Designed miniproteins, single chains, continued (2). Designs and how they scored, part 25

Each design is a single chain, and the fold is of that chain. pLDDT is the mean over its residues in the fold that is shown.

## One batch from the design tools (miniprotein)

Design m4835
Fold by ESMFold2-Fast:
Structure m4835 (fold): chain A 92 residues (1-92)
Amino acid sequence: MEELQKKIDELYEEFLKELEAAKSMREAIEIAREFLERIAPSEEEREQGLKLLDGILEAYERGELSEEEALEEVKRMLKGGILRSAQHEQES
């Protein structure tokens, strides 16, 4: 679905702008949680995504990830999640 892909790209771009305005890693994770809540098609996928975001924040707080690396992981996870949800829109 070309139209679905275009909408996903637009939503991701909007998310990136909000993330760029974040003043701290905690605020970035909060923005990511709100975005995930908006796009997640199921409660299970929402819970899984939130758990991944918590893991990224914990890794950053432990010094295992730099701020840049943590933000890249957040971006990758949400972009991957959006694409996965689009591909799995209807289980036959």
Scores: mean pLDDT 72

Design m4836
Fold by ESMFold2-Fast:
Structure m4836 (fold): chain A 85 residues (1-85)
Amino acid sequence: SVEELESEVKKLRDKATEYQNKADEFKKLAEHYRKLAEQVKDNPELAKKYRDLANLYEGMAKSFQEKADEYKKRADELEAEIKKL
């Protein structure tokens, strides 16, 4: 039914939002550690540790962003099919 398809769109949108929130959180963590690395440039070992953490969190943010984009695309495609009915 159309109602079942609309329910599926909502579930896909909820998943997209969940992964988007995770991507945003890890992006903020990466930005935080980038700033810390700049602040401690006088301590090369600590600066490197903060850059490594920033790189790790940037990678995690990208992974979650890709999942968010995938669920959004699936929701958009399903919603477009519903409109053709």
Scores: mean pLDDT 91

Design m4837
Fold by ESMFold2-Fast:
Structure m4837 (fold): chain A 60 residues (1-60)
Amino acid sequence: SAADRAILREARAFADLYLDPSTSEEEKLAAMEKYIATLRELGVPEEVIKKTEETLKKLI
């Protein structure tokens, strides 16, 4: 679906920024918050969003 394609596109863009060692901790946190907000807007279930946020926080 268009939503699934949008989620995949946003996930790739986010991952490139978030996993870049030149990106500051502040920029990573801002990117994480924006990504979580985008997932919510695209209709991703809250249980999936919560697990995603928990996983990303472990990488900081």
Scores: mean pLDDT 78

Design m4838
Fold by ESMFold2-Fast:
Parts: sequence; C-alpha cells; structure tokens
Structure m4838 (fold): chain A 114 residues (1-114)
Amino acid sequence: SEDAQLDALLAQLKSKDKITFLDAAEQLVELLRQSSDKEAVARRVTDTLLELIEAAKSFDQPLFDAVLLVASELKRLGFDEEVERLILKVEEKFGIAAEMMLRMVVADPEAAAA
C-alpha cells in the first residue's frame, strides 16, 4: 500500500543506515507526485524532516540534500506552509547559509532537478 511505502521510506531516512538520504528523498518526491493524498504525504514527510533537523547535533549534509529535494517538490505542488516550516527550522539548526541555499532552490525548482 501507499501508506506502507511511505512508512518504509520515512524509516529509511530515520535509520541513517547504509542507504543515502538522497535516494530515500528521491523516492519520497516520486511518491508525493503520484499520491492520491498529496496533503497527507506532504505533512508526514515534512514532520519527519523537521524531527530529523531538530535532532541533528550539527550540520548534516545528507539530511540537508534530502530537505532540498523534498522542499523543491513541495513548493512546485503549492505546499508553501510546509516549505516555510522547513526553511525556518533549517535557519535555526543549520544557519543562515543553509537557509539561503534552501530559499534559492525552492525559488527555482528546475535548478534543483539539474
């Protein structure tokens, strides 16, 4: 089921095991595109990324790369509130340079896909 697939991908992001956050993020982006309930997927993905950013002790590049990919797709789909929540948490935990990069990527989602 779609919910089981979402749960598995979110667990993959949380495990930080031998699979890259980028691969999980790419699969989550595709699931978000294809989902019959995009709002539910967007909310759960955003909440999971916010929890991971909050738990980070320092800047985490794979997590940040996952945030860039997911936030870009959320912005393209019109989930502006979820995008802003991610931007504010990135600024708080990862600093202004990371926040600026995230804002640039969501302003031009095509650049993130290249």
Scores: mean pLDDT 81

Design m4839
Fold by ESMFold2-Fast:
Structure m4839 (fold): chain A 58 residues (1-58)
Amino acid sequence: DEAKRAAELGGKAGPAGAAAGAGSAMYLQTDEEHARAAGEKGGSPAATAAAWRGGVAL
């Protein structure tokens, strides 16, 4: 599933950035915006973290 692989590297980048601050999950409103921004702004750094976790499993 190429789409899943792309989602892990790109889409998961947003959640991966937010996951680093999982404690903030209580602030869903801010976390959602921060997670989206992190995935968009971070791009490669967050994608690397997501790829590492996903890639290690694969």
Scores: mean pLDDT 48

Design m4840
Fold by ESMFold2-Fast:
Structure m4840 (fold): chain A 83 residues (1-83)
Amino acid sequence: GTPLERRVIEAEAEVSVYLIYLAVQKIIAEKEGDEKSAKEYEEKLKKLSEKLQEAQRARDAGKLEEALELAEEALKEGKEIVK
């Protein structure tokens, strides 16, 4: 792969860490009966996963510059969500 493709994959991998975090927080909220927080984590998880899928589709299409922009946008959103 190209250095650009590697950067896309690394950004996607880091976004995946935030998705795992959100999934865990949702499970904890559900187990504690915190329906409001569980729904908020589910909505954040769906939105972040959709952005990751857009980046993955761009990479699969060979649009590596677009894929990197989408992956870095998702990464920025993931960092903001987990703070």
Scores: mean pLDDT 87

Design m4841
Fold by ESMFold2-Fast:
Structure m4841 (fold): chain A 71 residues (1-71)
Amino acid sequence: LPVISKTYKNTKVSDILKDLGKEAGFTVPLFLLSEDPVLEEYKIENQTYQEAVHNILVEYGGASPPTGPIA
C-alpha cells in the first residue's frame, strides 16, 4: 500500500479527514469525531491513508473505528 507524508497547519480535524479521504478515493464518516478542533500543526509521516485516518479517529473520536460496514 502507498505511504504518504503530509503536514497540515491551522486545519480542522474534519478538513484533514476530508482531504485524506478525497485523495484515497473514499468517504470518511465524520460523525465518529468527538471533537473538531483547529490544529496549529498535524504531521503525518510514512503512514498509509487508512493508518492516518485511524490515528486521527483514535485521538479525536475517543473510540476505535469500526472494522466493517456502518449500519
Scores: mean pLDDT 71

Design m4842
Fold by ESMFold2-Fast:
Structure m4842 (fold): chain A 51 residues (1-51)
Amino acid sequence: MEKEFEEEVELSLERMWRGIYNSIKKQNGDLSTLENSSELEKKIAEEIKKE
C-alpha cells in the first residue's frame, strides 16, 4: 500500500530530476559528463531556489 504511493512519488521525482538536469545541461552545454554526480544535486537545488 505505502510502497505503491512511494513508487509514484519516486517516479515523479525522477521525472522532475530529468527535467531540471536537462535544463542545466542545456545551459552549460557540457554537463553530460556530470550525468550522475553530486554536483548535479547541488546545481539542481540552486536552480530550484533561484527560479
Scores: mean pLDDT 60

Design m4843
Fold by ESMFold2-Fast:
Parts: C-alpha cells; structure tokens; sequence
Structure m4843 (fold): chain A 77 residues (1-77)
C-alpha cells in the first residue's frame, strides 16, 4: 500500500540520519540535504491521487534515492 511504502522510506531516512551522526560534518550536511529532497518527493507523492502514475513514479524515485543515501553513508565509514 501507499502507507506501507511511505513508512518504509521514512524508516530508511531515519536510519540514514543515525548513520550520519558518526560521519564527518561535511558528509552529515550532504546526507541532510539529500534527505530533505527525498522528503519533498514524499510530500509531492502524498499530495497526489494514490492511484496516479505520477505518485508511483515519485515514490519509486524516493525509494531509490533513500537506498542511495544509505549506500553512500556506508561507503563514507
């Protein structure tokens, strides 16, 4: 469901924030900026009809980018 997809992405972003706490200030700033952009995609998706193709595309993009930020934080350790 839409709610399950959003909750999963939000959990991934929360994990990214926790991982960023042990990173350098520069890496924390990059992670915070990317997380903010992903949250904007989630807000846009939630403002649309949940059955719309556009909402699915935005959620998919947010999901991919959330995995991306987690991967980058893993590599920065």
Amino acid sequence: SLQQQVARIQAQLAKAREMAKTASPAVQAQADAEIAQIEELLEQALSLDPDSREAVILLTSASIRAVGVLTQLELEK
Scores: mean pLDDT 84

Design m4844
Fold by ESMFold2-Fast:
Structure m4844 (fold): chain A 85 residues (1-85)
Amino acid sequence: NSSEAVRLIRRGRRLFNDGRYDEALRLFQQAARLAQQAGDYITLSIALDNLSRVYRRLGRDDLSRRYQQLSDQYRQLGVQQYGSG
């Protein structure tokens, strides 16, 4: 359910702002799985972007870059479903 994924992203962002990076990481990973199961590429891209931010704060630049790339790819896939003619 993409609605559940959105709620997990919102909660994860609050944990991230509080410096609770490991807990935020777990929620963003769960949100990404739920969005993927729902075929919601836009919500998946948002979860992946937040994963990139967490890994940047943890000093894992390679993982941060990888998740940012995946986020960009899934964002493009999501917008293609609603192409303006």
Scores: mean pLDDT 87

Design m4845
Fold by ESMFold2-Fast:
Structure m4845 (fold): chain A 74 residues (1-74)
Amino acid sequence: GNAALLVIEPAKKTLEEGKAKGADPALVDALAAAIDALIDAFNDNSTPVSEIFALVDQVKALAAQLKADIAKKA
């Protein structure tokens, strides 16, 4: 389903904002890796749906952490 795409686009925008605003590089790298893992899992028809949901939750959690770091530096 389109659930992964609905998460990936906002997460990519959060990643771009984090890079532009000098967010914690460890959080930037973690979110970038999680987005790449979710894209790879979504494009692999052999990936279990449960693994895709776990990666979606991980991307959401990391995006929220990065947004909080950006807000703290504003």
Scores: mean pLDDT 81

Design m4846
Fold by ESMFold2-Fast:
Structure m4846 (fold): chain A 70 residues (1-70)
Amino acid sequence: SDAATQAALAAQLVARVEALGGTVTAVRTGILEATDPVTGQRYRAAWAVVDAIVDGKPASLSASSEPVLL
């Protein structure tokens, strides 16, 4: 499901922050629906963004799923 894909992406990014010895400060997830301006192909993808502090500095990590053609 889209919710499960979003949760999996967020969990991967959280694990990366933890592996870096960082602290997660925010997690955002969603679904993108867009049209490729070159091909006109519509697509859908899940995304996640994790905001963190790593070595006392703000950092952001992002990930997206493979796009599904509509």
Scores: mean pLDDT 86

Design m4847
Fold by ESMFold2-Fast:
Structure m4847 (fold): chain A 102 residues (1-102)
Amino acid sequence: MARRLTRLGEFYLMLGDYDSSIKYFQKAISIGKGRVLSDAYTVLGQSYLNKQDYETSIRYFQKSIGLDPNNFRSWGVLGMVYRSLGQFEKSKEYFEKSKQLA
């Protein structure tokens, strides 16, 4: 079930319908576990980033790395987001972590 919701969310993300994408990924996280949950948080972070909601995007990427600390992509995207917000010290920390894991 969670995998179907994740695929539906990915489909809407591909169409540029970020609101529908967010809706289905939120449903996926409510019933998902382990890697499915981490994957859903990563795509929720990307969806909010595409809507330019940087604060919500950061929270979802942080949830993703909380479940999978070895997800170097989520660390790298957080580095980019913090740089865009002018938080250069945090940006550097997250990029360094991403490089260590890659």
Scores: mean pLDDT 76

Design m4848
Fold by ESMFold2-Fast:
Structure m4848 (fold): chain A 84 residues (1-84)
Amino acid sequence: SMMEEAAKAVREVLKPETRQQYYDQAQAQLDYLRKHSTSEEDIRDQEELTRQLKAIAEASDEDLDAKIRELAETLLRLAEERLA
């Protein structure tokens, strides 16, 4: 399926070191928002994204595709909530 091909392409880009780097960047952004932001919504959204990126960084190869789909669903939901 096209989704499986996309997941395979993302897996090539999301080597373990790259996944860890994305998680580290998300955690740094969350720490920044907690210190400097007055928006509880922005902090909550970043917490959810950081948790999902941590799950992807820690995922086995067997679980990786499912965790990537879960992140995509989270991103779509957060975008929809911001447009409401």
Scores: mean pLDDT 76

Design m4849
Fold by ESMFold2-Fast:
Structure m4849 (fold): chain A 81 residues (1-81)
Amino acid sequence: SIEEIREKLLSLVPEEMREEAEELLERALNSTDIEEADKLLKRLLHLVTDHLTARGELERKEEIQKLLSELSKALLEELQK
Protein backbone atom coordinates (compact mmCIF):
# COMPACT_ATOMS: atom_id res chain seq x y z
CA SER A 1 0.00 0.00 0.00
CA ILE A 2 0.99 3.64 -0.40
CA GLU A 3 0.94 4.05 3.41
CA GLU A 4 3.37 1.14 3.91
CA ILE A 5 5.74 2.48 1.23
CA ARG A 6 5.61 5.96 2.81
CA GLU A 7 6.42 4.65 6.31
CA LYS A 8 9.29 2.47 5.07
CA LEU A 9 10.71 5.34 2.98
CA LEU A 10 10.63 7.77 5.91
CA SER A 11 12.34 5.19 8.17
CA LEU A 12 15.31 5.15 5.75
CA VAL A 13 15.57 8.96 5.44
CA PRO A 14 18.16 10.53 7.79
CA GLU A 15 16.50 12.22 10.79
CA GLU A 16 17.85 15.67 9.84
CA MET A 17 16.04 15.44 6.47
CA ARG A 18 12.86 13.70 7.67
CA GLU A 19 10.69 16.82 8.05
CA GLU A 20 11.52 18.05 4.51
CA ALA A 21 11.08 14.55 3.06
CA GLU A 22 7.71 14.14 4.81
CA GLU A 23 6.51 17.50 3.43
CA LEU A 24 7.52 16.57 -0.15
CA LEU A 25 5.86 13.15 0.19
CA GLU A 26 2.60 14.65 1.48
CA ARG A 27 2.54 17.17 -1.40
CA ALA A 28 3.14 14.38 -3.93
CA LEU A 29 0.53 12.05 -2.38
CA ASN A 30 -2.09 14.84 -2.31
CA SER A 31 -1.44 15.87 -5.93
CA THR A 32 -4.08 15.01 -8.55
CA ASP A 33 -1.56 15.73 -11.34
CA ILE A 34 0.74 12.76 -11.91
CA GLU A 35 3.37 14.95 -13.62
CA GLU A 36 3.52 17.25 -10.56
CA ALA A 37 3.62 14.23 -8.22
CA ASP A 38 6.49 12.68 -10.23
CA LYS A 39 8.40 16.00 -10.14
CA LEU A 40 8.04 16.19 -6.34
CA LEU A 41 9.15 12.56 -5.89
CA LYS A 42 12.20 13.17 -8.11
CA ARG A 43 13.09 16.27 -6.07
CA LEU A 44 12.88 14.16 -2.89
CA LEU A 45 15.01 11.44 -4.53
CA HIS A 46 17.78 13.88 -5.50
CA LEU A 47 17.88 15.58 -2.08
CA VAL A 48 18.08 12.31 -0.13
CA THR A 49 20.38 10.42 -2.53
CA ASP A 50 22.87 13.32 -2.67
CA HIS A 51 23.05 13.26 1.15
CA LEU A 52 23.43 9.45 1.27
CA THR A 53 26.07 9.48 -1.49
CA ALA A 54 28.13 11.99 0.53
CA ARG A 55 27.95 9.53 3.46
CA GLY A 56 28.84 6.47 1.34
CA GLU A 57 25.45 4.85 2.12
CA LEU A 58 25.00 3.29 -1.33
CA GLU A 59 22.82 0.34 -0.26
CA ARG A 60 20.35 2.66 1.52
CA LYS A 61 20.36 4.89 -1.56
CA GLU A 62 19.33 1.94 -3.77
CA GLU A 63 16.52 0.98 -1.37
CA ILE A 64 15.16 4.54 -1.36
CA GLN A 65 15.32 4.65 -5.19
CA LYS A 66 13.34 1.37 -5.31
CA LEU A 67 10.71 2.62 -2.82
CA LEU A 68 10.22 5.91 -4.70
CA SER A 69 9.76 3.97 -7.96
CA GLU A 70 7.13 1.75 -6.27
CA LEU A 71 5.38 4.81 -4.84
CA SER A 72 5.27 6.47 -8.28
CA LYS A 73 3.65 3.31 -9.73
CA ALA A 74 1.10 3.17 -6.89
CA LEU A 75 0.15 6.83 -7.47
CA LEU A 76 -0.34 6.17 -11.20
CA GLU A 77 -2.69 3.27 -10.37
CA GLU A 78 -4.72 5.41 -7.93
CA LEU A 79 -5.10 8.26 -10.46
CA GLN A 80 -6.43 5.75 -13.06
CA LYS A 81 -9.31 4.68 -10.77
Scores: mean pLDDT 79

Design m4850
Fold by ESMFold2-Fast:
Structure m4850 (fold): chain A 60 residues (1-60)
Amino acid sequence: MPSVQQLYQEALDRIETATPEQVPGLVETFRRRLREAGLSDDQVDNLVASLRAEAERAIA
């Protein structure tokens, strides 16, 4: 099982190289995996918000 840091890095990398249409699905997958890893809702929301900010910058 990958660590939280690995999950974040993988999600960020995939989002930066993904098409805009793929980004929402990648963000949702990341959120679900974090919850399955035992993170609190606050931690999940914070990490998802970080990924969304990066996704928005990548899409422009």
Scores: mean pLDDT 76

Design m4851
Fold by ESMFold2-Fast:
Structure m4851 (fold): chain A 63 residues (1-63)
Amino acid sequence: MLTPEEREIIERFLKGELSDEEMARLAKALGYDLTPEEIRELRKTGSPKYLELLQAALEAYRQ
């Protein structure tokens, strides 16, 4: 189960409102070892790995 703080971060993520650093922290919490710079590149290019991260966040939010 998500804490209220984690739920807020995931909601902001789904709205595209997270900074690259906040997104990297969320990714690490979900088991992805991504730096803020790697997050920035994934968001810029629309990488499939970014979609994978979005799916992981959605699954966490559903719990």
Scores: mean pLDDT 73

Design m4852
Fold by ESMFold2-Fast:
Structure m4852 (fold): chain A 57 residues (1-57)
Amino acid sequence: PEEVQALRDMAERFERAAEEAINKAKKDPSKRDYYLTQARHAREAAERFRAEAEKLE
């Protein structure tokens, strides 16, 4: 179903966003806490979208 694929695609995008935020935190220590907070929120969003996709299967 397209809906399940869309949710999985969204989860993957948020996982990538979390990885990018972690990389930015490593490169810019002055904004580390900001980027780590973004990474945490992105991972939480990815987990939520994965859970929704699983419920529809």
Scores: mean pLDDT 83

Design m4853
Fold by ESMFold2-Fast:
Structure m4853 (fold): chain A 100 residues (1-100)
Amino acid sequence: ARERAEELVEEAERLALEAARLLDSSPDLEIQAAAALAVMQVAVARLSEDLAERARGVERAAEHLAEAAETVPDAALSERARRLAEEARRLAREALELVE
């Protein structure tokens, strides 16, 4: 269970960072700022020795990325970033269930 939770958190982190990278390619400074904040949130979460705290941090970052993706004018970029962010949030939640 713990090993699976660690794998899920690591995958959630990877997907969240991919979503942030896509959003950072937007010319909109507010969207770029949201991406930068999410990258910082993931980095801070990775410093936690507690898997539950780490997973909650990634889930929060993914939620912010999904919200930012909704504001992207480029429909293809918006869809790609939103899918990655939603999947990251889902995996982070699954990891939380395993560390109960």
Scores: mean pLDDT 86

Design m4854
Fold by ESMFold2-Fast:
Structure m4854 (fold): chain A 70 residues (1-70)
Amino acid sequence: MDTGVIMAPDELEAGDTGLAQVSGERAGLATLTVHGDGRGTVTPVVGGPRETLPARLESYRQGGRFTILP
């Protein structure tokens, strides 16, 4: 699976890790881990779209929504 780094959403804190729903036309599930420098590591999970991680990160930047699952 592809893994990348994004700027973490302001509502998340360092050390947060969980499943996240990515919204958009080609949305899917990802695991997000937030680091102390305000960056997040994103790894798509099985069953999501097979788009490259850079394409998914661009969706986040262009108004895609990252929702942390409980």
Scores: mean pLDDT 49

Design m4855
Fold by ESMFold2-Fast:
Structure m4855 (fold): chain A 101 residues (1-101)
Amino acid sequence: MMEEILENALKAYEYALKTSSEEEAIEHAKLVIEASALSEYLGVEAPPVTASYEEVKFHKDLLEALVRMRLTVDPSLREEVEKLREKIKKLIEKFEEEVKK
């Protein structure tokens, strides 16, 4: 699970490097991690590796809105969502470590 999200983020990073700066490619891959983890949590399809920055950002923003809506309806999900946020942070840290090698 975590390895699959990280692997897809690294693939998205490599794709973005073909048309973007390294800094833009890193930012793109971080969005892929966030969108993929949120998609997994909500049980919906993750964005493809070839999705543009704007497409991934739109997807991530939509999923975050859905998570906020669920928390408004059911506040008991707060601890579960906080664990998801910690998972995302750890995945981003691992991605940054891999890229800086």
Scores: mean pLDDT 83

Design m4856
Fold by ESMFold2-Fast:
Structure m4856 (fold): chain A 103 residues (1-103)
Amino acid sequence: SSGSNSSGITVTQSPASLTVKEGETVTLTPTFSGTPAPNVVEWLKDGEPAKGATTTVDVLAGRATLTIENVKKEDSGVYTAVATNTYTGESVTGGGSELTVVD
């Protein structure tokens, strides 16, 4: 749909769901767009701040990487990226990635 030139943020999370074995490393690589692009990414697990995870943001590539090492069954849940553009104050919540950790 044609509208005014919007600086809105778009977030695409992939994969939408994944199953891994306990003790493996999980990597989630959401992508972002916007003008200007988001420059801060926070991660939520089931609506709360994700613990024990490392986030790397590549602003120029429009990508953030979430890494969880030595996953445990308690790490199972929905991981959601929240991308923020600090220049505009806009924040967008991604669609989520469902992680299932098995034996």
Scores: mean pLDDT 75

Design m4857
Fold by ESMFold2-Fast:
Structure m4857 (fold): chain A 78 residues (1-78)
Amino acid sequence: MVDPKLAEAVLYFIQGYLAYQDGDYDTAIEYFTKAAELAKDVDPAFAAEMYRNASIAARKKGDEELAQEFEAKADELA
């Protein structure tokens, strides 16, 4: 049985990944963050990975402060 929130989080992850591949890091951050927030109470490990993906996207756009904030959120869940 798949938790409906986790299923929706996976769909947001896919959208974030596609945006990341297109170089649209703002959209990638938005979807990775939505995926993490949906998953964090049902699958904290998946949520932590989503925050790490958001951190990587933030660094790609040159936002080191935002990247560090996402790493802190990931570390809290791991």
Scores: mean pLDDT 85

Design m4858
Fold by ESMFold2-Fast:
Structure m4858 (fold): chain A 66 residues (1-66)
Amino acid sequence: EAPSIPGGNFHSAAEDPADFSTEEGRRALERKALERMLAKLDARPALSARDEAVRAGLRARLAALD
């Protein structure tokens, strides 16, 4: 029984050790979430006008965190 092997360690270990208890850690986590959402939109072969608006909003928020 049990997985016995570390199958699936491909997911970032940074998810757990993230210092979300600090303001720096929370900002870093938010930044990564925004980057992931932006990357997901950028990976689409075509964007609707609504998706473009969402992408612009994500970029603006990411820039504000910089």
Scores: mean pLDDT 68

Design m4859
Fold by ESMFold2-Fast:
Structure m4859 (fold): chain A 74 residues (1-74)
Amino acid sequence: MEEIIEKGREEGEKLAKEYVEKGKEAIPEASRQWIDAAAEATRYFQDPSKRAEGLAKLEVAKGLAKGIEEVKEA
């Protein structure tokens, strides 16, 4: 469980850094990935047995949201 969530967090941070380096031109792509990750997390949360997978997707979405915010302020 925790290992899956940790991998999601690492993936989110990696994506955030990549989008920050790409700059404002990457905001549309990052926003689409954020929406997709949030939607997947929502679907997983509807199944109690997949809560860990849902939390992992939520961590990816959180990472993407932070990356988008940093790009907007740059």
Scores: mean pLDDT 78

Design m4860
Fold by ESMFold2-Fast:
Structure m4860 (fold): chain A 71 residues (1-71)
Amino acid sequence: IEEQLRELTEKAVKKEKNEEARKYLIEAALFGIKGDLKEAEEYLEKALELGADKSSIDELLELIRAYVEQR
């Protein structure tokens, strides 16, 4: 899951042209790994507001939720 989360985050970041949205995607993944689901969701929402791809956001959210629920 952590490796899958890293790969999906890198893929989403590579597609993203907005530097702030890229930072928010990375922060969301880091909060997800720490188990801070609420913070991860807030950063994914910020990335979406900046025009990040919704499909990538949805995939990241599913993986983050699965990872946090295992802790």
Scores: mean pLDDT 78

Design m4861
Fold by ESMFold2-Fast:
Structure m4861 (fold): chain A 81 residues (1-81)
Amino acid sequence: SSQQALRLVQQANDYLNQGNYDRAIELAQQALQLAGDDDPSLRSSGLQNMSDGYLQQGNTDLAQQYQQLSDQYWQQAIQQR
């Protein structure tokens, strides 16, 4: 559900702040799997967590790919407002 996906995004943010990047990436992946196609804002947030997690681990190529996907979903989210 969207509520469960939102909770997972919030937990991923907490782990990013703690420096536990592996756990943050894992939770962000779970959030994206639960997020529906009608929730581009939540998808953008989850993908941003993935990007930040991989960037902090030194995987700049993967971080850039997730950043681009996050930006695409963010553009969809603002157009729905």
Scores: mean pLDDT 86

Design m4862
Fold by ESMFold2-Fast:
Structure m4862 (fold): chain A 99 residues (1-99)
Amino acid sequence: SAAEEEKRKKINEEMKKKHKELEKEKEKLLKEDLSKEELKEKAFEALREALEEAGQEELLPEAEKELEKFMEGKSKEELIEVLMGAKKALEALKIKKKA
């Protein structure tokens, strides 16, 4: 239990650091005023990387189709939130894999 609590604390600390890095990245994306198409492409790239890290590449065609539907009609700000969500999930997978 003590060893598991220590691992959880280290994971939470790494997650906190990555959250701050992602918040800075989000601020940069908001300032750079990227096109909706560029934001969608970045979101697809993050999804592909996340599924690869999870060892679930076989789900990629269906996941891409669902993400495309989910992104339809969204504003640039909403697309940035989608992208940051995907990146946060990817970093969480990498941290868990390392722990």
Scores: mean pLDDT 79

Design m4863
Fold by ESMFold2-Fast:
Structure m4863 (fold): chain A 68 residues (1-68)
Amino acid sequence: SLVLAVDEITEEVIELAKKLGIKKIVAPKDSDPELVEKAKEEGIEVELVDDVLAAMAKLPAPVAYLPK
């Protein structure tokens, strides 16, 4: 399944993930807790990391990256 890595969680990111059937988002630890919770309520797993680019290098393919 596709993983979506983002520099910032937004409502548009959550809607894109839902539209594409993405089940996991990787985002920075300082992400908005309200948007993290909203993504989880939509059935999307959220992994908070210190460095999104470093985390992407260690993920199994496929990964899509959406910069802010």
Scores: mean pLDDT 80

Design m4864
Fold by ESMFold2-Fast:
Structure m4864 (fold): chain A 70 residues (1-70)
Amino acid sequence: SAERSRKLSEILREGIEKDLSMEELAERVRPHDPVLARGFLRMAEAGVSPEETRRFLRELAISYERQAKR
């Protein structure tokens, strides 16, 4: 839904701006997308680099922002 996409994009943008941990992001997105929350925890466990994580978060935020326009 547009509302869900809007909330997820807001959380992801805040995560980028404040350098939130993957665990913090997982906690914040869980009410809106428990699958995405699990994904963030898995990325933390896998030791994904900060650079790869930031790139992923930016692309994901852009994707949800597009979805929120509908």
Scores: mean pLDDT 83

Design m4865
Fold by ESMFold2-Fast:
Structure m4865 (fold): chain A 83 residues (1-83)
Amino acid sequence: MAEEDLKKAEEYEKQSEEYKEKGDFKMSMFYRGVSEGNRARSEGNYEESARYFESASRIAEEMGDYESAEEMRRLSEEARRLA
């Protein structure tokens, strides 16, 4: 539901800001990507949602977090099918 995606977007945006304050810019960018992906999905902008989740997946791969990278790829593919 769009409401659930919006709540996730707000939660991940807060996490992005917390990591930025700690100087962990990679984690900040990852959570910002996840937040924007969920926000775009809540608005029905599935193409933009897919782009943000792909960006987050690449950042997770750079950090060696392959589990998060795979999850973000899955969300991107799901969004592309709804576009």
Scores: mean pLDDT 85

Design m4866
Fold by ESMFold2-Fast:
Structure m4866 (fold): chain A 79 residues (1-79)
Amino acid sequence: MEKELEEIREKIRRAEELFEQGVAEGSRELLEEALRLYREVAEELDEKIRNGEGVPEFLEYLKEAREGAERTEEVLAAL
């Protein structure tokens, strides 16, 4: 579980870095990569939660991943 939480946190952090760079550079490629990672994390967490692997951190990270994806979609639509 600890290793899975670290992997999820790293993916979210990477998506955030790509989002920040994509916004700063106006890069559709970086924003699309950020969106892909946010969606991947959200899908993984949603599946784990449905399987009864309910740690409170999974709900927090799922919220962060979904919000990150939504924010990235809004920026992409504005480009």
Scores: mean pLDDT 83

Design m4867
Fold by ESMFold2-Fast:
Structure m4867 (fold): chain A 88 residues (1-88)
Amino acid sequence: ADISEAADGLADLIQEAADAGDVGRIAGMRGSAYALSNALIAAGKYDLAGRIGTEADNTVDAYNNGDNEGAIEHGRRLARTLREAARS
């Protein structure tokens, strides 16, 4: 699978969920973010992979703690890092 296409697609979905305030949907995308992080590791892009994993974890942590604003902010950071991965 094209990592660039997958990263942009996931970023689009997270951006849409963040704009809608759908924090549960953002948190639910952690599995997809992890799959893409693993693909980036296989491609030798360790920094981007680590940042995606950390931002996905921060999103879920904020959501689980009832910090909806924090979950949206971390989701938006995740989407930006995914866009960087798509262009790498």
Scores: mean pLDDT 88

Design m4868
Fold by ESMFold2-Fast:
Structure m4868 (fold): chain A 83 residues (1-83)
Amino acid sequence: DLEERLRELDERVLELAEELSKVASEEEFKKAVEEAVQVALAARPEIEAALAAGDREGALRVAIRAAEEAARILEAALEEAKK
C-alpha cells in the first residue's frame, strides 16, 4: 500500500528531525531541515501534474521518493552530528 508507505516515511522524517534537534547545533539542524524541505518543494510540481492527470499512484510514488530522500538527508545529518 503506497499510502501506508508514505505515512511510515512521513513519521520517520518527523522522528529523525526530532532526534536531530536534540543532538545537532541550531545551524546544523536548520541546514538539514532546509535541504529536506527543498526536496519536498522540488517534487511538488510533478506531484500536482500527476494528480491533475488523475494519476494518484504516480503522485504517491513521487511523494514517496521525495520522503525517502528527505529521510536520507536527515539520517546523514544525524550521523554527522554524532561524530
Scores: mean pLDDT 85

Design m4869
Fold by ESMFold2-Fast:
Formats: structure tokens, C-alpha cells, sequence
Structure m4869 (fold): chain A 95 residues (1-95)
């Protein structure tokens, strides 16, 4: 519960910073989107592969399987948020 709330708060902050960039620096905003889109696709493919590996050894209705899928999903969402935050920082530091 606490972990989900923290991820949601970080997502809201990143969303606000991206909207601000869209207004103040639309070129930087587009650069971040262009970089993030292929990264999201890569993480989605990795998550699908990890879930498929878990399905080889666990039943779909197994509580351990469901807990692991939730953990992996939260981890991937956090990685996406981290990457957007890093790209915002890089763009701001680019002079």
C-alpha cells in the first residue's frame, strides 16, 4: 500500500514537471518523449518475458505468482519514472 502511494506521488510530480516543460521548453519535452517511448517498449518486453518464465513454474491462480507479477510491474513502473526524472535533469543541465 505504502509503495503504491509513493509511486503514484512520484508519477504525479513527473507529470507536473512534463506539463511545465511542454509550456516552457516544448523542444526539450519532445526530446524526452522520443527517448522514453523506446525505453518503455523495452521494459514492457522484459516484463512479458519474466511473466512467461514465472508461468512455466506457477499456476495463474497461485498467490505467489500474483504477488511476483505485482512486484515486477511496480518495479518496471518505478524504472520508467526514474528514467523520465533523469531525462528532465539531463535536459535542464544541457546548457
Amino acid sequence: AAEVAEVEARAARVSEEMEKLKETDPEAYEEILKEIEPYVKELEAELQAEVAALLATHAVDDPEFQARVRELTLRRITEIIDRIEEKIKEVKEKK
Scores: mean pLDDT 78

Design m4870
Fold by ESMFold2-Fast:
Structure m4870 (fold): chain A 66 residues (1-66)
Amino acid sequence: MTYEELLKKLEETEQNVRNGDYEKALEMDEEELKANLPEKTYKKLVEEDEKLKKEGAKRYEEFKAE
């Protein structure tokens, strides 16, 4: 996977959270990102992805707990 493809996936994850598509946001695979990126770039993207996943998971749980 190229760096451009990874940035697109990160943007898509953020957009999915913004649109309320929390299930899609949670699909982002950290292991796949780790395999394809330099360590420095990977760490930054993982931190951002983790924040989005935590936010999405929290909102999804609240929605399911109706």
Scores: mean pLDDT 61

